Designed miniproteins, single chains, continued (2). Designs and how they scored, part 34

Each design is a single chain, and the fold is of that chain. pLDDT is the mean over its residues in the fold that is shown.

## One batch from the design tools (miniprotein)

Design m5156
Fold by ESMFold2-Fast:
Structure m5156 (fold): chain A 66 residues (1-66)
Amino acid sequence: SELVDELTQAAVEAFSDADKTDLDALSKQIAGFIDLYMKENGINLDAVTKEKVIQEVIQRVLKQLS
C-alpha cells in the first residue's frame, strides 16, 4: 500500500532517535504520530481500515528501527 509505505517512511524519520527501551510506549507514540499525520493531510479512513493501517505501520517502523 502506498499509504502504508508513506506513513512508514515518515514515522521512521520522526522516530530514528527514539528511546527503544519501552516498545509499548514507542508504539503508542507512533500510533499518535500516524493519527495526527492523517488529520493534517486530510486522510479519512473508516475505523477498521485505520486500525489495520496503524498496526501495519507500527510493525514496519519497529522492524526498521531494530
Scores: mean pLDDT 83

Design m5157
Fold by ESMFold2-Fast:
Structure m5157 (fold): chain A 77 residues (1-77)
Amino acid sequence: SEEKRLKELIEEALKHTRLGDEYDAQGDIDKAIEHYKKARRKFEEAARLAERLGDDITASMSRIGKSVNELAIKRLE
């Protein structure tokens, strides 16, 4: 279902955000950026899907998650 897909996108986005933070803490900048980029893409997909489903709260939260990961990428590049 679209609802299940939305949950999976958010779970994957959060997982990649956490992995990005873990690699950043270890000084592995290349892996940190790679995971932040994956998280950004998943949050972007989640925001679009949530908007189509009329889930304004999840769409807003997903846009925030996208922005957080984009800021992390810019900080490390």
Scores: mean pLDDT 92

Design m5158
Fold by ESMFold2-Fast:
Structure m5158 (fold): chain A 74 residues (1-74)
Amino acid sequence: SHAEVDALFAEELARAGARLAEARAQGLTSPEQLVAFYRELRDETLARMRAEGADERAIALVGAALDREIEHAE
């Protein structure tokens, strides 16, 4: 359902935000490091979501959101 896709999207973005906060606390400071971080996070997140049988729409939305973060970090 739309509500389930929205809930999963929100959960995955919250998880991504928590990992970014942890990385920044550990000294992630450069645009190059931030781009590398988001690329790895995207690949790991999408692979995990697929393994868990997540809705393809949720996977696409999370991927698009992380791709926007990569573009903004450049």
Scores: mean pLDDT 85

Design m5159
Fold by ESMFold2-Fast:
Structure m5159 (fold): chain A 68 residues (1-68)
Amino acid sequence: MKIPLSEVNSSAVKFAQSMVQQLRKSDLTPDIKEGMALMTLGVIRTSGSPQEDIDKAEKLLNEELEKF
């Protein structure tokens, strides 16, 4: 079931957004940025978050990776 407040305030989505901001501001190489994004996805997937929050977080990280 879709809960609007969970979509906005999910800890998994907030964590993904925080990592995206870190990746955008860093001068790290694309290889390292990809590694950090994959580690973040691993943490989110094992966090027990709802699947919809995981999917949203994965979309945010993948969109950022496409910009490298």
Scores: mean pLDDT 71

Design m5160
Fold by ESMFold2-Fast:
Structure m5160 (fold): chain A 72 residues (1-72)
Amino acid sequence: HMTKEEKLEQYKKVFENIAKKLAEKYGLTPEQREELLEIFKKMAELYVEGKLTPDEVAEFQKKVEELIKKAG
């Protein structure tokens, strides 16, 4: 059985890979890429702890969309 820590590490790796691909595709600055990574890491942490509310998901989606919109 996977522990919460193991799940968190897996989700962080997946989100780091997604952030790298998005940064390359949309020409994100190093600052924007770091912001995107922090959004995903926080979301993964809340999800693993069972604290990810619909309001939190909505805020994370809004932040990701704004970063992509500014870059595109």
Scores: mean pLDDT 76

Design m5161
Fold by ESMFold2-Fast:
Structure m5161 (fold): chain A 86 residues (1-86)
Amino acid sequence: MELSEEEKEALKKAAEALRAEGIEVSEDPEKTLQQMAYIAKNLSPLTGALVKAIAKLPPEDAGIVAEAIRRALKDEEFMAEGEKLV
């Protein structure tokens, strides 16, 4: 899965918001997306914090991050790497 520069910048903002909610995520945008996708699918207790963090982003960035998560959820190999990072 390839990330655009716009997606990488939005994911960096999402990573900062996730850390503010107490979720430790990578500084690498690709790994941040892998962690977010894994949380969204597999970690129900953290899903609320993930949604809250995304909601704190500007609407444009929130939309980019939400679409990136939807794409990552369709890529099982990419998403499975998130398990190793959580």
Scores: mean pLDDT 77

Design m5162
Fold by ESMFold2-Fast:
Structure m5162 (fold): chain A 72 residues (1-72)
Amino acid sequence: SARQLALQLAGGELARRKALEKALAAGGNILDVEVEVDADGNAVAKVTTDKGTIEAEVTREEAEAYLTEHGV
């Protein structure tokens, strides 16, 4: 459904932003960004920097709350 697609896209994007924010706060140069979203809408983003790897997870619940707050 359109809502499930929106949840997967929002979860992935939110996880990506969360991981990038952590990576930038750590002061490393970003070398690679990987995002995985499962069928349930749980997302994991992995950012590789010259100082190490940063991971961030966003649950379906977090993605759903984000969409609801932003009018979806």
Scores: mean pLDDT 80

Design m5163
Fold by ESMFold2-Fast:
Structure m5163 (fold): chain A 100 residues (1-100)
Amino acid sequence: SEKLELLEEAARLLDELIEALRNEDFERAQRVVEKLREIARKLKETGDPELEKIAEAIEEAVRAVEEALRSGDPALLRQAEAMAAVVRHELRRRAEELKA
């Protein structure tokens, strides 16, 4: 399923983003953010309203990460990491629903 493949790729990228933020690998975080934007675009192109909601959540997390990286505020970095973790959990739940 194309939808399942997109959700699994998005979850993998969110795992990479969370790890990069925890390790303060901000160059890696920026590269992963760009890939997440592309996956969010593809999720919206499916025309599935539930996948569009997931894409919007990814875009919101991406904006939070970019704001945190620009500011260098450790509190914003922790908040962005937490947002990415929440979105990753929702993606895994939706991927499991598509397998059923």
Scores: mean pLDDT 86

Design m5164
Fold by ESMFold2-Fast:
Structure m5164 (fold): chain A 71 residues (1-71)
Amino acid sequence: SLEELQAELERQRLLDEGIDRTVADMKAAKTQGERNAAVAKGAKELLDHPLVTEQEANDAVARAVRRVLAS
């Protein structure tokens, strides 16, 4: 339905924005401790959204870590 599609689009937007913020925070970090804190913050912020599951939040921050390591 349209409502299901709209919820899915909003969920995808939240995940994409969360990944981008986590990547930016990790790149701004000067130490490994700060990078670890950025990952934890990213996961927590995503999990605070009712549309995002724990698995989705974990997958999103894993994608952010992979993007930083690939750059």
Scores: mean pLDDT 87

Design m5165
Fold by ESMFold2-Fast:
Structure m5165 (fold): chain A 73 residues (1-73)
Amino acid sequence: KIAELAKEITERLGLAGPVSPAALTRALNAPETPPLVGAIALYAEMLKPVLEKFGLPLEYAPRVAAVAVRADR
């Protein structure tokens, strides 16, 4: 499931690098949520439908977006 989520995020955003399932798992379990600034805010909004598809709370959007921003380097 997490590997499928990582692939869908990579494909939907057209990222330069693939999202790591391990990095995504770590981000989802992190105690703090990233601030909604810059590219994180943009990607968080774009990823809300993906979170709904995978049955994840929308509160996780900033965490997932931060991983996507790092992959898009």
Scores: mean pLDDT 78

Design m5166
Fold by ESMFold2-Fast:
Structure m5166 (fold): chain A 78 residues (1-78)
Amino acid sequence: MSDEELDAYLEEQRKLWVEWAREKLKAGYSPEEIRAEFERQAEATADRLAKENPGLDRDEILARLQQVVDEVLKELGL
C-alpha cells in the first residue's frame, strides 16, 4: 500500500465511520460510547493494515486513524 492508497483508504474509512456513528446515535448510543468504539476500531484497523502491509508503521497508521476519529466526531458535533 502506497501513501496515496493509505490516504484514499482513510478518506473512505472517514465516510463509513460518519454513517456508522449516525446510525449509532439513532440507536441511542452516547457520544462517549461512540468514541470508545471508534478507538477500538482504529486499533483493530491499524493492526490489520500493518499485518497486510509490512512496510507501514503501525503507530503512524494508528495516529492517522485517531485523527480521522476526531474529524468524524467534529463533523457530527460530538
Scores: mean pLDDT 83

Design m5167
Fold by ESMFold2-Fast:
Structure m5167 (fold): chain A 60 residues (1-60)
Amino acid sequence: MKEEEIEKLAKELRDEIARATAGLTDPQQVAEARKLAYVRFFSKHQPDDDLIPEIIKKAE
């Protein structure tokens, strides 16, 4: 996969996390919503396992 595709997925993941955690004030709820957003995002896009850590690094 090209770096441009990794950057695009990282941005989409960051936006998804922002939406999933919007309006939440409890740190535990924020952490759980973030975890579920990661699971949902990678289930939808199904990138190669080796690319997942790179996408996460770019999103954070």
Scores: mean pLDDT 77

Design m5168
Fold by ESMFold2-Fast:
Structure m5168 (fold): chain A 76 residues (1-76)
Amino acid sequence: MEEAEATANQDDEKAKAAIEGLKEAALLHVRAGDLAAARSYIETLEELAKLLEKKGRHELAKYAREQVEEARKALE
């Protein structure tokens, strides 16, 4: 939650990089078989998307939601 809130306050480039980093972390943990850690990263991304929407950063919120959907598909 704290990490997601800090990211939501950063500029577009830094926020986008943090979103991508969280997705990559989730995918790395899926490949390692650590599904619990992967789900935790996906939940952080979902919370970040909600915070971005609340702050009016709609394009970044949309991007974060797209990364959540891609990461969730990797769990299937």
Scores: mean pLDDT 79

Design m5169
Fold by ESMFold2-Fast:
Structure m5169 (fold): chain A 67 residues (1-67)
Amino acid sequence: LEEFKKEMEKVVKEGIENNLSIDEITRKLMELFEKHAPNLTPEQLEEAKKILSLIFIKGLYDYYLKK
């Protein structure tokens, strides 16, 4: 899960830095989540969903503050 969290954070940061749209960042996050989901236990999947949600919310907030 730590690698998953780092990859998610990197996608958001890189997306914001490269001026990607929110839709593009969201698609990349969903693709990354889908890639990791089959390898997670049900408990890890729940945690991954929460991580995704928190990172997404923070990313939106940072995006609007920067623009």
Scores: mean pLDDT 74

Design m5170
Fold by ESMFold2-Fast:
Structure m5170 (fold): chain A 68 residues (1-68)
Amino acid sequence: AAPLTEAERRALDRFERAVELIKSQPRPPSGEELARILREAGFSTTGKLSDEEREDIVAALEAAVARR
């Protein structure tokens, strides 16, 4: 496995915070709620996420956390 750069480590830390926030919700977040959670975790996001974008983002966050 390739070593993480400082920037990649910071991105992973943001992903981990986002995953924790998502998992702390009492139910799966909607696209609007997910956009809010991403902002809370330190991601810049504007507008509403589609259902497909929401699922892709959640899958990407889980995969990124699972990789390291």
Scores: mean pLDDT 66

Design m5171
Fold by ESMFold2-Fast:
Structure m5171 (fold): chain A 71 residues (1-71)
Amino acid sequence: MAAPRPLSETELRVLMALGRAGEDAALSPREIAERTGLSQAATSRALRTLAALGLVTRLPGGRYQLDAVAA
């Protein structure tokens, strides 16, 4: 398996926004961008990386939530 790398500041901001929304809350990339001050493109890239790491789950309709098991 690939060695775990440290998260970037952008990736950490996205995780913090999802954590503040609640462990069962699902947010779109647009909503996360609005909460973090990031661009939608930067938010979408961070979410893809976090999903690949198993830290967030993509739901039907393009929304994302924290993976509670990864806490």
Scores: mean pLDDT 75

Design m5172
Fold by ESMFold2-Fast:
Structure m5172 (fold): chain A 66 residues (1-66)
Amino acid sequence: GAEVLAEIERLVRAGKAEEAIALARKSLRDGQVTPDQILQLLQALLEKGVGREAALQVIAEVISLL
């Protein structure tokens, strides 16, 4: 839920794309978050101009799972 989304945000802000992708995949598989929740978080980070490269990599991975 909210704690997982906060951790994904923290990893993206830190530029830790690989770790953010791994956490996103695990959390989606475990049903802790929805694709929409992750995509909304990443969209908000992109609009703020933070973690851009990591955010784009996580978005690409999440979309590939749909």
Scores: mean pLDDT 85

Design m5173
Fold by ESMFold2-Fast:
Structure m5173 (fold): chain A 97 residues (1-97)
Amino acid sequence: MIEEIEEVLKKAAVKLSEKYDEGLVNLVMGAIIAAIKKDKELARKAVEMALSLYPEEEVLETLEALVEEVKKIASKEQAELVEKAAEEVKKIIKELL
C-alpha cells in the first residue's frame, strides 16, 4: 500500500512539475510521504527547507495542487490517506510560521 501511494505521488509530482517549481514539488511530496510513514521529524525538515526557499503562499498552493493531482489518478482510499497526510503537513507549516 505505501509503495503504491509513493508511485501515485511520484506520477502526480511529474505532472505538477509542468506548472510548478520541481524543487518545491519534490519537497512537498517528500513531506507528504514522511507524514504517511509517520516520520514527523522528516516531514518537519522537508517543510522547514521548503519555507526557507519559497514563500508560504507558494508552498501551500503547491501542496493543495499536488493533492488535487493525486485525486485524479488515485483510488478513493489512496486519496484519503494523502489528504490526511497533507493536513498534517499544513499543521507543520502553521507551527513553523
Scores: mean pLDDT 85

Design m5174
Fold by ESMFold2-Fast:
Structure m5174 (fold): chain A 97 residues (1-97)
Amino acid sequence: MEEWRREVEERERALREGGPRGDELSLEMGRLAEQLTRYVEKAASNSDPEEQEKYFKKALDLVLELRRFLGEELDPETREELERQLRQVIEQMRKAR
């Protein structure tokens, strides 16, 4: 058991050094958060309904990916709630201009 656990840990570390697990997850979360902010701003500032919907969909996709990285279960009800919240945030930002 101990020999097997050590071998698994060393293999996991080698994969992390040869493949992007720990550090990549942190960097990806940072990139997703940055892109989310950008897409929300673009959805809020754009006067074209087609472009608003485009950036809204991109922002929603990033919200779902970020929640997935946090280990949250994304059932259909949670996804619909996040979509409603995101639409409200974007509308509020548009009205605040």
Scores: mean pLDDT 68

Design m5175
Fold by ESMFold2-Fast:
Structure m5175 (fold): chain A 73 residues (1-73)
Amino acid sequence: SEKRKKFYDEIIEYAKKKGASELTLEVLRILKEDPNATVEEIAERLGVSVDEAEKAVNEVKKIMEDYLKEREA
């Protein structure tokens, strides 16, 4: 969906502005192309441990929550 990809582009730019790690930005790029990617698939694609991928996914969730709150304000 074009609207979904645009939304992820906005989240990526927001994350960059907030100083997110490169790992967190790479997770966002994967989710832009495949929003249903599992933590295991993300870990394999990025060459990191499942634990590191899980932490990055949790950081992405926090960034999305913060972005949505700021957008509603």
Scores: mean pLDDT 84

Design m5176
Fold by ESMFold2-Fast:
Structure m5176 (fold): chain A 77 residues (1-77)
Amino acid sequence: MKEQTEKLIERAKEALKEGDNQLAVAYASLATYLAATGEELSDEEIDRMVEQLHKLTPEVSEEIAKNAIKVAEANLK
């Protein structure tokens, strides 16, 4: 559970480094949801949800993406 959420946060950080702010927010938002609910998803379910969240996420600044990652990290603890 925590390991899956930590992996999503690391993927969000990687997306941010690559300049994909929308993808970073998508990963961070899913990480926050999983940390808060304690739900367990398969890698395939994660990939589908991230793809949907990425498509629904509006264009965002790097600052918003960084803040989304910080919120996810805070919810992990």
Scores: mean pLDDT 80

Design m5177
Fold by ESMFold2-Fast:
Structure m5177 (fold): chain A 63 residues (1-63)
Amino acid sequence: MEILTGSKTGKEFEILDDGPVGKAKDLETGDLNTLERKDGVFIITGGKHKGESLPVSDNEKLK
C-alpha cells in the first residue's frame, strides 16, 4: 500500500492502480480521485482534489 501526501493540502492519499487509469483514495473521506503520472509525480486530474500533486517516494512502507 502506497500512501503519498498532497503538496498543496497536506492530505494523505492511498495510491490504487487497478487498470489503465490510476486512482488515489482520500484517506480522510474515502473519495477516489483520478491520477496522471508525470515526471515522478502523481497529479490528481479528476475528483474533489483536482490539481493536487503527490510526490512519489521510494520508501513508503513505514512513513
Scores: mean pLDDT 69

Design m5178
Fold by ESMFold2-Fast:
Structure m5178 (fold): chain A 55 residues (1-55)
Amino acid sequence: SRREALDAAIEALHAAGLLSEAQRRRLLGMSEEERYAALVELKVVSPEDAADFGL
């Protein structure tokens, strides 16, 4: 699902060192839409890349 894809992306970004542990925990506690907005704000996911997740 889109939620599972976003969760997997957050875990991958954390493993790559692009997200701190605190950012990871915060993002996983958010709604799907809030997680997307936060990742764009952090410049980790571009709006073009977000379209690939069906957002």
Scores: mean pLDDT 71

Design m5179
Fold by ESMFold2-Fast:
Structure m5179 (fold): chain A 59 residues (1-59)
Amino acid sequence: SAAAEAARRARVENLVIASRYLAQERGRTEVTDEDVEEVAARMGLSEEEVREARKLVRA
């Protein structure tokens, strides 16, 4: 549904934002795939949500 897609996008965007904060806390200017995976594991997100977030940090 449109609502489920919107919720998924919000979770992916939140994952990207949190991953950027983690990178900054660790003294890096760029987000790595490892940052995204670590935050996703803490938040309990799916593999598909992780793949979408990795594309956004790469873009």
Scores: mean pLDDT 81

Design m5180
Fold by ESMFold2-Fast:
Structure m5180 (fold): chain A 96 residues (1-96)
Amino acid sequence: MEEALKAGMPEEVARRAEAHLTAGLAFYYSGDYEAAIKHFERAIELAKGSPEFRAVALSNLAIVYYKAGKFDEAEKLLEEARKLNPEIAEYTRKLL
């Protein structure tokens, strides 16, 4: 992980958060949106001490909700990500 993404997190917590982010992406690409959502939610919880990592995890969760047709939930997640890092949130919106 980048230094900025690790800021505010113990090493063990950072590794677990990244593992959940990776698992979420794997489930997303396999079409298992329910499993992807659970893993991204866990990554967000673990990344509580890192606004940058939380913004990335929130943005990935928003993509899954958009693909699942839950547009209102996706929009709320993008707004939370924008409060933490506007650049990450705007980049994510371009992917939708």
Scores: mean pLDDT 82

Design m5181
Fold by ESMFold2-Fast:
Structure m5181 (fold): chain A 61 residues (1-61)
Amino acid sequence: MRVASRAQAEAWVDIWLAWARSNGEFDEEALLRAIRSMLEGMGMSEEQIEALLARARERLA
């Protein structure tokens, strides 16, 4: 997708977080970097990317 809705972006972040939790073994830095690249590819704004990454980081803590 060249542009995605915020809801689609949030759903993809939740999928990535669920995958990380189910594996139990992950590099937080690499995961957040991958999520950022995905959100950039989806056409999300920098503000939206930062907000979603902050939420993801909190949920991984």
Scores: mean pLDDT 74

Design m5182
Fold by ESMFold2-Fast:
Structure m5182 (fold): chain A 72 residues (1-72)
Amino acid sequence: SHEELNRRLRAIMEEVGKISERAKRLTEKAAVAALTGDDALAERYIEEVGKISERAGELAREAARLAREIAA
């Protein structure tokens, strides 16, 4: 139903928001690590951001698909 699709879309967008906030915090930690000379730690944080960004991209594509179904 349209109601169920909207509810699912909202849930996915909420999760994307939380993932984006986590990625932001990790990026800030990576910057601090780089500034203090811990390049290995900075690289680990950036790798984690990459994985989180990939997942956020998957969720965003699913949200776009649901939005198109709602609009149809």
Scores: mean pLDDT 85

Design m5183
Fold by ESMFold2-Fast:
Structure m5183 (fold): chain A 85 residues (1-85)
Amino acid sequence: MSPIEKKIRLAILGAISRNGGRLTESELRELITELAKELGVSKSTVSKIIEKLVREGLIVRETTASGEVIYRANLEKLAELGKAS
């Protein structure tokens, strides 16, 4: 894993954790824009890393009964990784 990918992964997981374990689709779009600007990478690069985190189960995408899309950190899996480190 590249140093930049590791920074992006930690920044995304940290942002979700600080925001009560979830981000709305709008909040995630803002985070993608901010990280792309701060780290000098494309928005597509940040989005690909988010997709990897979802595939790994560290982030869960869900749709609420109201039709809102939210992204949650898998706090149990993150806590297990933290204890193993």
Scores: mean pLDDT 78

Design m5184
Fold by ESMFold2-Fast:
Structure m5184 (fold): chain A 62 residues (1-62)
Amino acid sequence: MEENKKLLEEGIKDAQAELDKRTAEYAKQSPELAERVRAAGESLLQGLKDAMEKQIEIEKKK
């Protein structure tokens, strides 16, 4: 549980930080792309969070 919780939290933090960094870079080059990348990235982050949470749930039930 401790390991899985840490992996979930670290993964989300890393993905969020990377999304923020890329969005900032794209904003300098193309504000339109930056907004689209942010929206897509947030959607991916939610998917990642759901997938990781599902794995933890399955492990706890087993």
Scores: mean pLDDT 75

Design m5185
Fold by ESMFold2-Fast:
Structure m5185 (fold): chain A 77 residues (1-77)
Amino acid sequence: SPELEKAEELLQKMAENINNGKPISEEEIKELLETASKLSKEEQDYLIFKLEILKEKASEEDQKILEKIIEEIKKIK
């Protein structure tokens, strides 16, 4: 879906920022969560899986941010 493609692009950008030691911005978090709200439950589960993988490579600070994002996606109805 176009929304899943957008979510994957946002994740890729976020992953590149993490790899370059750049902080995750509140705007990036908001865009990802807004995009996630438009996804099917199956697509949200896939996005969570990708975020968990990204979390394993992230700093302790970024891991906490990513965990909060994951929990917010899990709350989407």
Scores: mean pLDDT 83

Design m5186
Fold by ESMFold2-Fast:
Structure m5186 (fold): chain A 82 residues (1-82)
Amino acid sequence: MEEEKKRKEREREIFIEGLLKGLEDPEVVPLEEAEEAARRYEENPSEEDLYEAAYKVGSYMRKEPSAESVIKKLKEIEEAKK
């Protein structure tokens, strides 16, 4: 149980870190690449695939008009950990 709890918390940290990195990076990833990364994670769950999926989703969202709202929400979640 303790190991499962640590894994879930680690997954949450990786997901948030990946999303924030994707939103802040200068490169913008196409939707198709973000969808492919998400499918890869769903079929073969791993920390690396989770980070890549989150990063690519964040990068895709960066170019959308609603990206500012998402960025604000993610930063609030990150700051709440302090």
Scores: mean pLDDT 68

Design m5187
Fold by ESMFold2-Fast:
Structure m5187 (fold): chain A 69 residues (1-69)
Amino acid sequence: SAREAEAAALLREELEALLRLLEENPNRELLEAALARLRALLPLAARVSPEAEAILREGIRRLEELLKR
């Protein structure tokens, strides 16, 4: 649906912007806070669409990799 597509597109754009900032200037406290927030949003994203859930899961994976250093 159009609403699902809009939600997924906005989520993708916002997550890419956030991930770029965190990748350029990694800060452990901010990375941990972002990871906790994205994990908390995962059930909500899943209810919106499979695409939104997939986008959020990829964001979580990238943040976990940044935390490993």
Scores: mean pLDDT 84

Design m5188
Fold by ESMFold2-Fast:
Structure m5188 (fold): chain A 68 residues (1-68)
Amino acid sequence: MELGLKADQLVMENTADELVERARELLPSLSEGEQKGVEGLIQLIDTGNPFLVTYGKRGLAGILVAHE
């Protein structure tokens, strides 16, 4: 519950570009599977589709909260 609230706060307080930048800084500390997940989420954001951008932002926020 608290981790979900922190992820939602990151999505509300940060732009997609800011979340991408933070996730890229975290990449060297992530597993190979998590790195591929981050790259996939960034690709969804790059489409500019509102649903895919929202999904990508939430996914990146979840990874950031889990590793901070």
Scores: mean pLDDT 78

Design m5189
Fold by ESMFold2-Fast:
Structure m5189 (fold): chain A 85 residues (1-85)
Amino acid sequence: MTIEEIVEEAERILEEARRMLEEIRALGDEALAALAERLLREMERLLERLKRAKNVEEAQEILLQIEIQLGLMGIVLGVARLIRE
């Protein structure tokens, strides 16, 4: 995988995270929405670092951090859905 391919994968992950944030906001819990917004901002910061990666190994390490943040976003969404029930 090239750095360009890793960046494209990270951009796809951020698009998924933005869709998750929209759902979290729609569920109406302001605290969970604020937490999700902070997670997305961290993912955006990591993507900018990824675009500046010196080699594929560094890019893969940053992508893993983005994937972890997406996992945390999934937990926030799960909690937001449970509060509605």
Scores: mean pLDDT 87

Design m5190
Fold by ESMFold2-Fast:
Structure m5190 (fold): chain A 111 residues (1-111)
Amino acid sequence: ALEHVREALRHVEEALRLLERGDLEGAMRHVDDAIDHLDRAQREIGPDLEVEIELGMARLSLGVAKLLAKKGIDPGEMLRIAVRHLAEAVRLLAEKLGDEELARRAEELLR
């Protein structure tokens, strides 16, 4: 689960960088990759309500971002919301694994 959440986060961050450069098509390809990784994480995760909520909120935000992009509306705010939920999911999973360094790095993304 954790590796797929981290991959989803990396793809959303790259989508934001591409969007800032005006590459909407490139950004949406990375959103699709993030959704695939997130769907895999949600299937692999055991019973953990806090993580399940964070992953569900990220998935919803990515879906809304795709809808906004199709309507010619800037998806950037929804992508930023997805980053925050994915970062919180990484933090929660890292703490459960005792990975204090990864938890700290995830908290830096929430600042």
Scores: mean pLDDT 85

Design m5191
Fold by ESMFold2-Fast:
Structure m5191 (fold): chain A 96 residues (1-96)
Amino acid sequence: NAQQIAEDALRGLEATLKEIVELAKKGTPEDVRRVQILTIAAAILASVIINTGDKEHARRAAELLEKASEEISKYPQAKDTAEFLRRLAEVVREKA
């Protein structure tokens, strides 16, 4: 069921983005490496949501990505991740 897959992926994305924000706050080299890995996970989850064709879950995913990008943009070591998440949100919104 595409709707159930979208819902499960959205929950996974929300959890992943919350962890990215917390690690970006800490900002150790280990935290920065974990943020990079989790950023890949966020991209995969967003791709799953897009591929379900569920427009409502795509819209919600874009909102979560935008909020996470904005929150971490204030941390210098997370600037590249913030820009990546912002771009990913734009792609997801185009599919909503």
Scores: mean pLDDT 88

Design m5192
Fold by ESMFold2-Fast:
Structure m5192 (fold): chain A 66 residues (1-66)
Amino acid sequence: SIEEETRKKLLEILPGKEDVVRTMLDLVRQGRLEEAKEVLRKTAEYFNIPEEDLEEMLRELEKFGE
């Protein structure tokens, strides 16, 4: 499924952050994509995720939210 694919891709960049990834996917399922993106941006800032990886993760969330 697209959800499982998105989850796996997010966990590759955020290993061990299954709780955060679950929260983001739950928000997208509820139609709360902008809140999911905000969680992702704050998580990326906290863990010093490269901008290119953040952009890829944002695209994956948007694809899942379509």
Scores: mean pLDDT 81

